Designed miniproteins, single chains. Designs and how they scored, part 47

Each design is a single chain, and the fold is of that chain. pLDDT is the mean over its residues in the fold that is shown.

## One batch from the design tools (miniprotein)

Design m1615
Fold by ESMFold2-Fast:
Structure m1615 (fold): chain A 97 residues (1-97)
Amino acid sequence: SMEMIDAMSEAINIIFSESKEALEKLDLEAFIKAFGIIVTAAAEMGEAVAAKDEEALKEALERAKKLIEEEEVLSEEAKEALIAGLEKAAEALREKL
């Protein structure tokens, strides 16, 4: 679905823009784990937007935040930046519901 792809792309762009400085400080292992969480969250958020499902969007945000909080290889700075990016992406996508 183009709507899903567009929403996913917007979410990825917002999260990376918000967390760029913190992500640049990560080693390769931490970056790969952060990237995986971002892509999965953006895909789930995109699916929620395509389905017009506000509850699914909220659940995708909460799952991603929990994964970031529990990831031991991420610095506190990276966790804070990623969570801020996720919340900002979810808010922007909520306007499309």
Scores: mean pLDDT 88

Design m1616
Fold by ESMFold2-Fast:
Formats: C-alpha cells, sequence, structure tokens
Structure m1616 (fold): chain A 59 residues (1-59)
C-alpha cells in the first residue's frame, strides 16, 4: 500500500547517518504518512508531527 511504501522509506532513512538533510526528509515522510493515513491534518495529527520533529532534533 501507499502507507507501507512511505513507512519503508522512513525505515531506510533511519539506517542512515542523522544529518540535517536526512532528519528533514524523515520529518517530511512522517508528515506525509500521517496525512495519508488520516486523510487530512487535524489538531491531533499536527501535535503528533510537532512532537516527532522535536524528538528528531534532540538526537
Amino acid sequence: SELDKILEEIKELEKQEKTPKVRANIRKLISEYLLTKHGRFTEEVKKQIDLVKKSLEAG
């Protein structure tokens, strides 16, 4: 499925060295995954994306 494809791309990026570019690509794919799964951005999805961005910035 489209969701599985996005998830696999995230997993491949997770194996790479965490450069700013790689982190930005992971954030983008997570945002696309959540939007695709839920069909649109809601307040809950926006909060979840923000938490993921903060987590990636901390690592």
Scores: mean pLDDT 70

Design m1617
Fold by ESMFold2-Fast:
Parts: C-alpha cells; structure tokens; sequence
Structure m1617 (fold): chain A 75 residues (1-75)
C-alpha cells in the first residue's frame, strides 16, 4: 500500500514536471490560468495521497502543499 502511494507520487511528479517544462519552452508564455490549473491539480492529488502516506512522506507532502498553495496565491 505505502509503496504504491510512493510510486503514484513519483509518477505524478514526473507528469507535472513534463507539463511545466512544456509551458516554459521558448515561444510560448504560460498564462496565469494554465499555471493555476496545474497547481490546483497538484494540490488535489497530493491531498488525496496524504491519508495513505507514512509519517515521513506525509510531512514532505505537507511541505509541497504549502509551497503550491503559496504559488497559487501569488497568481
């Protein structure tokens, strides 16, 4: 169960990194709406993983959630 959660988190992190990389490519400036959608999606997925995560993973997810919420606030 825990290993499955960590694997899903790793896959989600890669998918988000690829989406952000595409939006930051030269020639296309990401809109605030595109960034907002990505941050909101990440927040929802991390919150879904929290109840199934172990203590150490949960602490890391909470730090990531706080960072994402602050970035969303600044948009």
Amino acid sequence: AREEVLRRLGELSREVAERLKELTKPGVKPSKEELKEIYEEMIEEYERLLPEADEATREQLLLQLEDLKEKLKKL
Scores: mean pLDDT 71

Design m1618
Fold by ESMFold2-Fast:
Structure m1618 (fold): chain A 91 residues (1-91)
Amino acid sequence: DREAELEKQSEENKPISEAIKELLKLSKVENVEQAERVAELLLKLAENSSEGGRELVIERVRGLIRELEADPNADPRMIEIFRETLEKLTK
């Protein structure tokens, strides 16, 4: 059943989605290692999501890039990581 498969994928991705939301809320990703980890999780979530789910992930990445660019203390490498992630998502 396609619906059962989608329900399973949604259920399995729920904890990851919530963890990503919390990471984005907490510290704006304070270092490059956290940025790489979050980027990989977002890419994996998008690959296993519907078209609507992918668009939601794209918006999260765009939001994070804007937040980092607005922060004069943000490491430019963190911004580059999310820009590369955005390119992969929007290709």
Scores: mean pLDDT 68

Design m1619
Fold by ESMFold2-Fast:
Structure m1619 (fold): chain A 93 residues (1-93)
Amino acid sequence: SKSIGRLLLNGDAVGVVKALKQGPEAINKLGADILFLTAAGEADRVIKTLEAAVQLEPNFAPLYDALAAAYALSGKVKLAKKVLAEQKKKFPD
């Protein structure tokens, strides 16, 4: 299987969605890969893939958390807050 980090770098939004639907371990691994790749200077590539993934699966809450984290870690705080607000409105408690 391809690593989630590799899927993010290759723009494989479909692969990212499929991997995350496998369960909580994959979601936790995504968080770690976002942190690592953003620190490595790959934030724009990660963000582009996650934006595409949210468009493919707009009803999958973990993708909004991932996109918000990628925005926040890359200094795009306003975009991170917007994504979290959209998630809260779409997936209320």
Scores: mean pLDDT 83

Design m1620
Fold by ESMFold2-Fast:
Structure m1620 (fold): chain A 112 residues (1-112)
Amino acid sequence: SKLLRAIGLVLRGIGYQFDASFNPDDHRLWVKSALYFAEAAKLFLEEGDLDMAARAVDQAIESLQRAPRTPLVEAALRHLQEARRLIEETRDVDAALRHLDEAIRHLREYLA
């Protein structure tokens, strides 16, 4: 089930937020948290759960704001913020999914 996978990714995102709170200088933990929340948001959108998708995007943004403002982090933040706007204001699922894919790509590049 995509929903069960999305919930598992949310739990991983929460786990990395918790680990990062004890290791705030390990900026990779905040980025990993953001990645898992962004991947969960994508699955929620694919299943039509816009409310859960918006919440997952908000958590991804919150985690990523604690990472250093590198070009990859800044680009991922802009794509997450646009995905959130598209979900909440226009309900444009296809456009929001494209922005989530770009955010995920930048977060994976940071972690490579």
Scores: mean pLDDT 91

Design m1621
Fold by ESMFold2-Fast:
Structure m1621 (fold): chain A 64 residues (1-64)
Amino acid sequence: MLEKTKQLLLELGLSDEQAQKFVDYLKKTGKKAQELSGGEFGDAIGLPYPTADAIVTILREKLK
């Protein structure tokens, strides 16, 4: 799951560093990507809320 999440983030235009930071956040919190709000994702990566919300929506669709 984490490898697939990282790959999807890279496909969406995030840097390897941003994608790894997010994966590390998921590992630290024990949460799945689909459990996050756009705001929580944005705060973890440092992205604006509208961009973060769009990415999280795509992750939810692609991961399950």
Scores: mean pLDDT 76

Design m1622
Fold by ESMFold2-Fast:
Structure m1622 (fold): chain A 83 residues (1-83)
Amino acid sequence: SAAREAQAQQVIEQGRQQVAHYGKLGLEKDLVESVRKAGQVLGDAMYQAIVLLKGPEGRPEGEEMRRKTEETAERDAKLAEEE
């Protein structure tokens, strides 16, 4: 459905806007914490978009994408913490 595709795109766009907000906050505060929060927001947005487009059959793909996104953010946060 074009409406569901538009809704999924909107969810991803909102997630990206929140990621940009946390990125800006990281410049003024704890960068490590901001990176972690951005990863959670993006992971949730990706999961919601996949489930919206594919329905229940998309949940394993959505969970995997969310997990990989959150793990990448956690690794990036740890690298920033070590530097």
Scores: mean pLDDT 73

Design m1623
Fold by ESMFold2-Fast:
Structure m1623 (fold): chain A 100 residues (1-100)
Amino acid sequence: ALAPRLTPLEVILLTAYAAPSGRVSQAELQRTILALTGRRYSSSSVSALLDMMALSGLVAKERGPDGATLYSLTPLGREAAERLAAEHPEDLALLRELLA
């Protein structure tokens, strides 16, 4: 496999941007990270990265109607995701397909 073009952090930003609701679960993020990077990350590693991104002001945590944790982009995260979407339109299209 070729080296991934996107880091896990960049995949998280682009996945949340691609999501029709603007909200994504950790389970969805684990699937999109694997699909775009070709590498499986543990649930704890993805959770730690999401916590760091929330602390950095890139994503916000919210409680879904079923009690699950959902993640959305902050204004800062959306600006970063918009740049990534412009640079990686094929990866954005793949994410939209995976989230449909």
Scores: mean pLDDT 84

Design m1624
Fold by ESMFold2-Fast:
Structure m1624 (fold): chain A 84 residues (1-84)
Amino acid sequence: GAKPATVTFLEDGKPGARALVTVDGKTLEGVVVSGSAEQGYSGVRTAEGLFAAVRAAPEDLKKGQVLPGVASKDGSEAKAAVLA
């Protein structure tokens, strides 16, 4: 199921931009894999296969930014939960 997460962006928002996903007290490395300016979201995938979605368009993501988000093993669930 979808879980609260914190996403720290290590690079400005672009495909492949590095990020850290903190969920359930663990910090996982990931990269930006999806996003939509029209829907106002960006999606990060970790090496472990977790997806984290944040309520920010890719162009609004900046290095050093920390955003609340939602993580799930299902990217569609993470996106739906963050946009709810």
Scores: mean pLDDT 85

Design m1625
Fold by ESMFold2-Fast:
Structure m1625 (fold): chain A 68 residues (1-68)
Amino acid sequence: SDEEKRALFEEYKRELERILKEKGFSEEEIQEAMERLDRGEADVLASEDLSVELIRKLLEHELKQFRA
């Protein structure tokens, strides 16, 4: 559902912002990353083609790469 997709993006954005701050990225760099994510979320929510499970796995994979 759209509610589940939004929840996944909210969790991902919170974790990504935290990780980027801890790694010492500038506020400008973090803002640019968040804006790109917001656009991506809007595009995904406007489409019914992507499943919750696929979105979860993609965001999980992205987050893991930023943590490493």
Scores: mean pLDDT 76

Design m1626
Fold by ESMFold2-Fast:
Structure m1626 (fold): chain A 96 residues (1-96)
Amino acid sequence: MMKGKATLTDLSDEEIAELAKKSGVPAEEIRKAGLKKTTLTTEEGKTLKGYVWRKEPGVYVGEAVTESGERYGIRVTDDGTAEASTEAADMRKLNA
């Protein structure tokens, strides 16, 4: 499991529409999930970009990808603290 810092950015209506088109998920479901975009920088210097949804107040979970396309499960708090993992067990823990 990698630790780092993340930024959380609200999605515009245009970004929500683009995600709906790419994912096949209706735009209304994306809005309902409270989806945000994130850029996470790990302590190892890796940059991950992806999307998170609010699991509980102040806590966001989701997935991010490296520049090389490696997928990570991520957990981000609204203070900017973040964790990332490729292991299914760690991803379940981050999303629990």
Scores: mean pLDDT 75

Design m1627
Fold by ESMFold2-Fast:
Structure m1627 (fold): chain A 85 residues (1-85)
Amino acid sequence: MSKKEKVIELLEKAFDEIHAAIKAGDRDAVYRVLGRFSEEVRKIVDEETAGKIDTVVRKAVFEMIENPDKYEEIKEKALKEVREI
């Protein structure tokens, strides 16, 4: 598995957990999952790449919180943007 593939796999899992937390109204769980993902990504890629990924993911998560009915659309867009990094 390439570094990019590993990051995408981690991101897909993180988004699924974040979606469940948003649906449950558990904001603390959303930020806990986001923080864990950010830490895990920094073990795989350099800080510059991790910063770019964090920016995309953080924006997507905030959009998911504001528009939970748009989760799939936001997820697909974020995954595409991370694949292009």
Scores: mean pLDDT 86

Design m1628
Fold by ESMFold2-Fast:
Structure m1628 (fold): chain A 90 residues (1-90)
Amino acid sequence: SPQDWLEQYRRSVDALRERGEQAAKEAEQALKEGDLETAKKHAQEVRDAGESLRGLADVLRDVDPELSEEARRLAEELLQKGSEIEQQIS
């Protein structure tokens, strides 16, 4: 049913948010330790999660506009965070 698919999409948004937040935490820890290569790897994982959330936001636009907007905002936050981490590496 549409309700079952909406629950599946909610779980997908939540999983990508958690993945991106965990990668950001690992990137920040690597930066504190001076491990620039590990920080670069995790910064890319943050951006990948953000891009996946952006894709979900596009899919959800006509299905669940509120969840679409949430996914878009989470995507922007993760993409911004990934860029900030990359700037600290440079």
Scores: mean pLDDT 89

Design m1629
Fold by ESMFold2-Fast:
Structure m1629 (fold): chain A 100 residues (1-100)
Amino acid sequence: SAADLAAQRALADTLVGLFRQEVEELLEQYRAGKISIEELEKALLRSVEGLAAYAAGLSPEVRRALADAVIALLDETRRRLPELREESIEKARAIARAAQ
């Protein structure tokens, strides 16, 4: 129903917000010297894998919107932290795209 789609979109927006918060926390920990770049990359990848698993239960329209938002945030994160390995970001983007 239209109400079910609206609820799924609201949930997807919440998940994107939580992912953005996790990215900010990881960037802060890295800048503070509390984690390595490799640990940040692993945590980022794990987070995207979790979102992809959750997306499998959503409608195709909502899955695409969620994947697009996650990819946009990964691209923003790469711009903010150029020392992130391209291979790690590409792997994360591929996981997000596959979840569509």
Scores: mean pLDDT 87

Design m1630
Fold by ESMFold2-Fast:
Structure m1630 (fold): chain A 74 residues (1-74)
Amino acid sequence: GAATQAQIAQLEQRIAELDREIEEIDRRIAELKAAIAQGDMSKIPELRELEIERGVKLVERGVLLLVLQKLKAK
């Protein structure tokens, strides 16, 4: 019904937002790893924080995908 279509649209929008946020984090992680490889050990704490943030966003994305799959399987 219309309510289900609205929920699907909202979930797809949030997943798309999370995908963009994860992509930006992945770019920053790559930059930090390159700096650490060149000897800049001061970047390790920032890398750790971004890896944690990435993990949290992946969990949220996974939960939203499960909900979306259940709504589409009707």
Scores: mean pLDDT 88

Design m1631
Fold by ESMFold2-Fast:
Structure m1631 (fold): chain A 93 residues (1-93)
Amino acid sequence: SAEEALAKLFASKGEEVVIRSIPAPSDSNESSSSEIPEEVREAARKAVEEQMAAGEKKVVITGSSLAQRAALEAAKELGVPAEVLSTLELLAL
């Protein structure tokens, strides 16, 4: 899976990262790729808030393209510093 491949990649570089998968609730919002469902946005927001509260560990957020976009938007809404935003965006890719 993508998470396992990512974990192996970072481990081979000797970097300690936390891989966070944002669950995509099935069924209730089969929204277009141009709109982020509220459920996905809320899950991403909680994930970003939890990681900010956890401290200095690097976090790689994985999921659909919608989940990645939702995480970036949540980070901006929560006023995450530009340095951390750049790190989150790079690591989410």
Scores: mean pLDDT 58

Design m1632
Fold by ESMFold2-Fast:
Structure m1632 (fold): chain A 105 residues (1-105)
Amino acid sequence: AVAEIRRFIAEARRVLREYKENRTPEIRARAEELLRRLQDILDNAIIAGLQVSKEDFLDAYLRQIAKELGVPYSAVTPALAQELAKVTFDMILVFADERRKELLS
């Protein structure tokens, strides 16, 4: 359902915010698990989009979100997918910045 997708996005944003504020091992583990799930959705959508050779990368992404969250495909709107994509990229950037700081220290 749409409410379940919104709840997942809100929880993802909360995990990202908590990780930015406090990088304890417990919060880091939650953020890493969330990043893995978000990255899996994105990677599977890219593979599916390339395989079908259509203008339908967005459709592939909506379907992978539906599969991951156990919701009907019809519940996943492009607007919700855009919000999830933004959280995904924000999470990738936070982990990339941590790696950059490690390398420059």
Scores: mean pLDDT 79

Design m1633
Fold by ESMFold2-Fast:
Structure m1633 (fold): chain A 71 residues (1-71)
Amino acid sequence: EEEEQRRYAISAVYVKAKAKEGVDPESLYIPFPKDDPEKTRELAEKAYKEMEEYLKEKGLEKEVEELANLK
């Protein structure tokens, strides 16, 4: 539950930061295979890890924590 809220916050802050840099949100779409739950989970975990690293480098960790705690 808390992990799900944090993942939402991570993706929301990440998309917002990329949009400010002029990146189209549609270009950030990751085509997860709907018929392979295991592979989808692995890809999701990897994607969120990469998003967290990006946000850490941008100094946006606090914004992620604030959003996760509000929702």
Scores: mean pLDDT 70

Design m1634
Fold by ESMFold2-Fast:
Structure m1634 (fold): chain A 85 residues (1-85)
Amino acid sequence: GSVFPFTNGKKTISSEEEEVEFLTKIPGVGPVTAKSIVDYRNANPEANLGSVEELTKIPGVGPKTAETIVEFLKDPSKYEDILKD
């Protein structure tokens, strides 16, 4: 299954602003790149943003940035504080 939280519309990330803020926690992802990812997800809601191949389809997201996003989301310790209940 995908470890990319906002591809599932989860309650922890319920708005575009929250999705952008979460994505900016990822090393190498700034606000502009984060907004591009959110815009792509909104245009392609069924896209598997847990894969490097899907992430590289996003304007401004290169292979290295996509790999960093996937690795960040696979490591719960990096975002555990963001996803606290």
Scores: mean pLDDT 67

Design m1635
Fold by ESMFold2-Fast:
Structure m1635 (fold): chain A 59 residues (1-59)
Amino acid sequence: MLTLLEFVMKTFDVPEERAEPLARQLLELAGLEYRPELLSKSFQELVDRGKEVAKKEAP
């Protein structure tokens, strides 16, 4: 499974240095607090985290 950083690099065809700010923006849009270690997390783990947040926020 791709990490968030690798996913962004492949999706936007950008080097790691360019992918970091894009990954940060995606985390903010998902309602997740940005931390540098999240860039090395699997994309699936972050999706699962986002689903948990969404379930807690849903009425």
Scores: mean pLDDT 70

Design m1636
Fold by ESMFold2-Fast:
Structure m1636 (fold): chain A 81 residues (1-81)
Amino acid sequence: MEEAIEEAKKLSPEEKVARLVAYTIQAIGDELEGNPRAAESYKEAAAIASALGDKETVDFFIEKLRELGYEEAAEEVRKLA
């Protein structure tokens, strides 16, 4: 998690936005298919959102992970806020 945030911070602003969109689309796709990889995809999206300083989007991903029952992943993301 911490390493993912450090890597995200190295990206250009344009790359951060592109990756946030890509990871969010992957997470939604995985969620709709019932794929447990959705938790990892949402965590990656949250790391990018954190690197952008977008606390509202990070909080959204925490709530989504909790709704899906991924409490451990939600707690990992919460530690970024």
Scores: mean pLDDT 79

Design m1637
Fold by ESMFold2-Fast:
Structure m1637 (fold): chain A 95 residues (1-95)
Amino acid sequence: MLEEAREALLQAVQKFEEAYQEAVEVAKDPNATEEQLEEAMKKVEQALEELREAVRRYIEAGGDRELAERILRSAEGALEQFKVLYKEALEKLKK
């Protein structure tokens, strides 16, 4: 149970990092469309939700709560930074 929860947490972290990196590249691309930006945001939000569930399951299985909460906080911070980039990219497209 704990090992399964730990593996799920690591997979969720990797998925979030991949979605986040792709989203940042889309937001920095001056040729990106509004639809591409929206899709990138949805992927990051979905990956964060999956990470939240993995963190919850890991803690329930007896995992390190402090470590798991630190991982989640880091990911939530990354999403907040991306929201700023996303808004700036949308503003540039509407000009």
Scores: mean pLDDT 85

Design m1638
Fold by ESMFold2-Fast:
Structure m1638 (fold): chain A 90 residues (1-90)
Amino acid sequence: MEKKREEALKRVAELNARAREALEAGDRRKAYELAREAALLEAKLLAEEGKYEQVKKGAEVALEEAKAAEDPVEAEEAKRLAEEMKKIAE
């Protein structure tokens, strides 16, 4: 479990770093897509640990972020994150 968890956390860090690079390069769609992949991987790790309530709260936060987003691309990716996290929490 520990080694699998560490590898997954490395993947999350890599995805977040690539998301930041994409955002700095002006590729906002790719940046939000990569950030969503990282958040979903973290949500799956929480679910594997039985922390479904934390995943559910994360989905609620993502939904509120989608409602507050001024960028349509950010709003769409945050909405997708909320929907996928809700499925993981089930």
Scores: mean pLDDT 80

Design m1639
Fold by ESMFold2-Fast:
Structure m1639 (fold): chain A 95 residues (1-95)
Amino acid sequence: MLSYEERVEKALELLNEMARIIREKGPTEETIKKVEELFDEILEILKDDPESAAFIEEERKNIIEFLKEGNLLMALVHIMAAGAELLTAERSKRK
């Protein structure tokens, strides 16, 4: 089993991959499908942290809606916000 810190690191890697795909391919139906798949992986990693999982599920809804509207800037801002929250949660669990 990965440590909580290693799981947060993996989730951040998936968020970075999501941002890369959005920047390279734009708000296509294929991009939206890939973003959904990446969020499913993040939620599986965080399944034992219901507070972080609930926050990520809300950000997933926001990001998908912005992509459907073609608002790439707001989609990327919300990806950054999700990453910042995960880092805050990880630091709060350290001594």
Scores: mean pLDDT 82

Design m1640
Fold by ESMFold2-Fast:
Structure m1640 (fold): chain A 92 residues (1-92)
Amino acid sequence: TPVAPEAEPDVAEAKRHAAEGIRAAVNGDGEKAVEHLERAIEHVEKVLPYAEDPEKVRQAIELFRKAKEAAKKGDYDKAVEYAELGLATLNG
């Protein structure tokens, strides 16, 4: 997703945390999945003012929020699905 250079570190951290959240969910670690997805959301929210496509960034935030809620409920398959869609949205 095209962003101003100032936001590139937050995009990188959001992707890293989303990937770690997916890994935790695959391993059945709901607490760790929620923690990483919360950090991914925080970093994506910091990107929003710098995004060339704010709607795409908001979609990624919504998908990571859905992934987090699925992980909280122990639905790790849905947590992985939503988090992967959020990553795909950030990647373009």
Scores: mean pLDDT 88

Design m1641
Fold by ESMFold2-Fast:
Structure m1641 (fold): chain A 92 residues (1-92)
Amino acid sequence: MKVTMSEEEKEEVDKKIKEAIKSEIEKANKEELLEMKKALIEIMEGLDDIEEYKKRKLEKLKEKGLSEEQLEAFEFYIKQLEYELEEIEKKL
């Protein structure tokens, strides 16, 4: 059993997540799309507010050898939020 996902496995997961996001946006009406856009903007603004706190926490985790996987997961999450926002804007 592999402990770490391969790049190919990461691409497959990313594709499935993007397809799920597209599916939800396609089903949403205009009011739901506007609510989703507002929620995403609030989440992204909140991430800016806590960015320094998160960096300090990650520096401490890096000393323990745990930070790189958490950083990768965080970048992946941000990219998903950006993709969802772009797809919502296309449907509005």
Scores: mean pLDDT 67

Design m1642
Fold by ESMFold2-Fast:
Structure m1642 (fold): chain A 96 residues (1-96)
Amino acid sequence: ERERLAEAVRRAAEIEGAARLRAALLLASFSLELEVMERLNAALAAAGDDAEAIAEAIGALPVEDARRVLAVAGAILARTPGGSPEAARLLREAAE
């Protein structure tokens, strides 16, 4: 399950670009409990624009927290000018 969520992040990074996906995930992290948000934000900061490290940061979360972040990030990308609808759909489908 965690590997499935991480794979969705890798594919979304290929479509959207690692930097833009990371920004959406950072914004989505505010949907989490404070301690989980802080851990994810630190991991994403360390990952930079490395798509694999971003995927690992999501894969390290509890499954329900990872699903929530992907659902919210997908919604952010769907509403963002220049965001990829394909990447948004991929993240939302993975969150189910």
Scores: mean pLDDT 83

Design m1643
Fold by ESMFold2-Fast:
Structure m1643 (fold): chain A 84 residues (1-84)
Amino acid sequence: SEAARQAAIENVRKILDQNLAGQRKSIEDQVEEAKAKLKEADEMEKISPEEGKNKRQEVETEIEFAKEALEDFERVVQSYLARL
């Protein structure tokens, strides 16, 4: 029935929203932690330019990867739901 189909779609959406919310929070927490590390890298660069630069590059790469992963995940989820 159409009602059963709509209920199934809503259940899938809720599960995906819960999983996406959890991953989003995890990534947001990682970004905030990385911002603190980026600030530490800036301070470290004043004392040890090489170590500070290396830490900054590592942190920036992690932030970029996390942001791209979230954007790709949201795109896939939206594409999937649009076909249901």
Scores: mean pLDDT 77

Design m1644
Fold by ESMFold2-Fast:
Structure m1644 (fold): chain A 87 residues (1-87)
Amino acid sequence: MEEERKKIKEGIKQAEKLIKQAKELLEQSKAEEDPLRSEILEGVARVAAAVTKVSLEKMKKKAEELNDDELKEEAEKQIKEAEELLK
């Protein structure tokens, strides 16, 4: 159980890093002058955010099964960040 909590916490930390990278790609897309390259950068960022959100939802479910409210809240925060990127 302690090992599972550690894995979830590390997974959430990695997801936070991936969401930050997706945000940076979206900003690069907005600054890109080439329409095709801009579209590719936006697409890559959205796919990264969507995949990361699915992983975070699985981590949230595991945190709920462990009755760990802190890990659940950390996962929910990152899910909201990913959802904002998908708008």
Scores: mean pLDDT 84

Design m1645
Fold by ESMFold2-Fast:
Structure m1645 (fold): chain A 95 residues (1-95)
Amino acid sequence: SMSVEQQVAVGEHVLQEVIRVLRQGVREGKSLDELRALGMDVINRVKDPDVRDVVTQAMRAGLDEYARDPTDVVGVERAMFDAFRRELARLVERR
């Protein structure tokens, strides 16, 4: 199993890749469902289930904010990072 430090590093890397593909999808005019599918394609390559769950929750928070206001790029990214930090804290507390 991965250490907590490895899970954090992998999670941060995967979250940045999700943000990158979502930004590209938005520029290409992709729908919300297509953006979710693009993000999940990245997340599904992750072998650690805890990291997959953490990044999935972060992506969901970002897409929920995007659905509310697609022009609030700062709010979308803030929602993703806030959810990521919250879910990582829960993962660490589980030991």
Scores: mean pLDDT 85

Design m1646
Fold by ESMFold2-Fast:
Structure m1646 (fold): chain A 83 residues (1-83)
Amino acid sequence: SHAAEKMIELLEEVKKKLEDEEKKELLDKTIEVLRELKENSEDEEKVEKLVKENEELFKETEKLLEENKEIVLEALEELQAKQ
């Protein structure tokens, strides 16, 4: 649950720094799935199903983060400053 929460925080900060609306929408979809995973963390079958059904979305998100590594680093620095 903690890992999902930290990833949601990171993706929300990355989203704020992106100008491309399609990339923001992709991150919004991933954030929604991560929130569902967090809410259903005790339901192992539901978690496994959500991960499998959204495997392609997660791969697209990973590619977006790799292509925008500088923005990701800035987002991580902002999150570290809040802690």
Scores: mean pLDDT 82

Design m1647
Fold by ESMFold2-Fast:
Structure m1647 (fold): chain A 112 residues (1-112)
Amino acid sequence: MALEEAREGLERAREAGSEEAIRGAEEALRGAELGLEGKGKEAAGELSEGSNYADKAADRGDSEGASAAAHAVNAGGKAAIEGGVEPVSGTAAGMSGAGAGASALRGGGEPA
């Protein structure tokens, strides 16, 4: 479920084509996999990196890629919770990614 959502985010980021969005979604997918294994520290690190790359994609004007990477980070946070990772760590990283996506949409002139 959550792992599949992270994979969908990566596919959408690849369609958008920005290197930052693709990297963000790849980090988020690794975070989701680590989270399902119960590796909370590693999962949180990857999800935080994914969120940072989503923000960089947004800064470049890649609103679609930033949104895709944010979706993958959010899915990774859900996967970490499913794997028994500390909910605060996984959820905070996922929410950060979602915030970056929302900011991208606002930055593109579209109300969030």
Scores: mean pLDDT 69

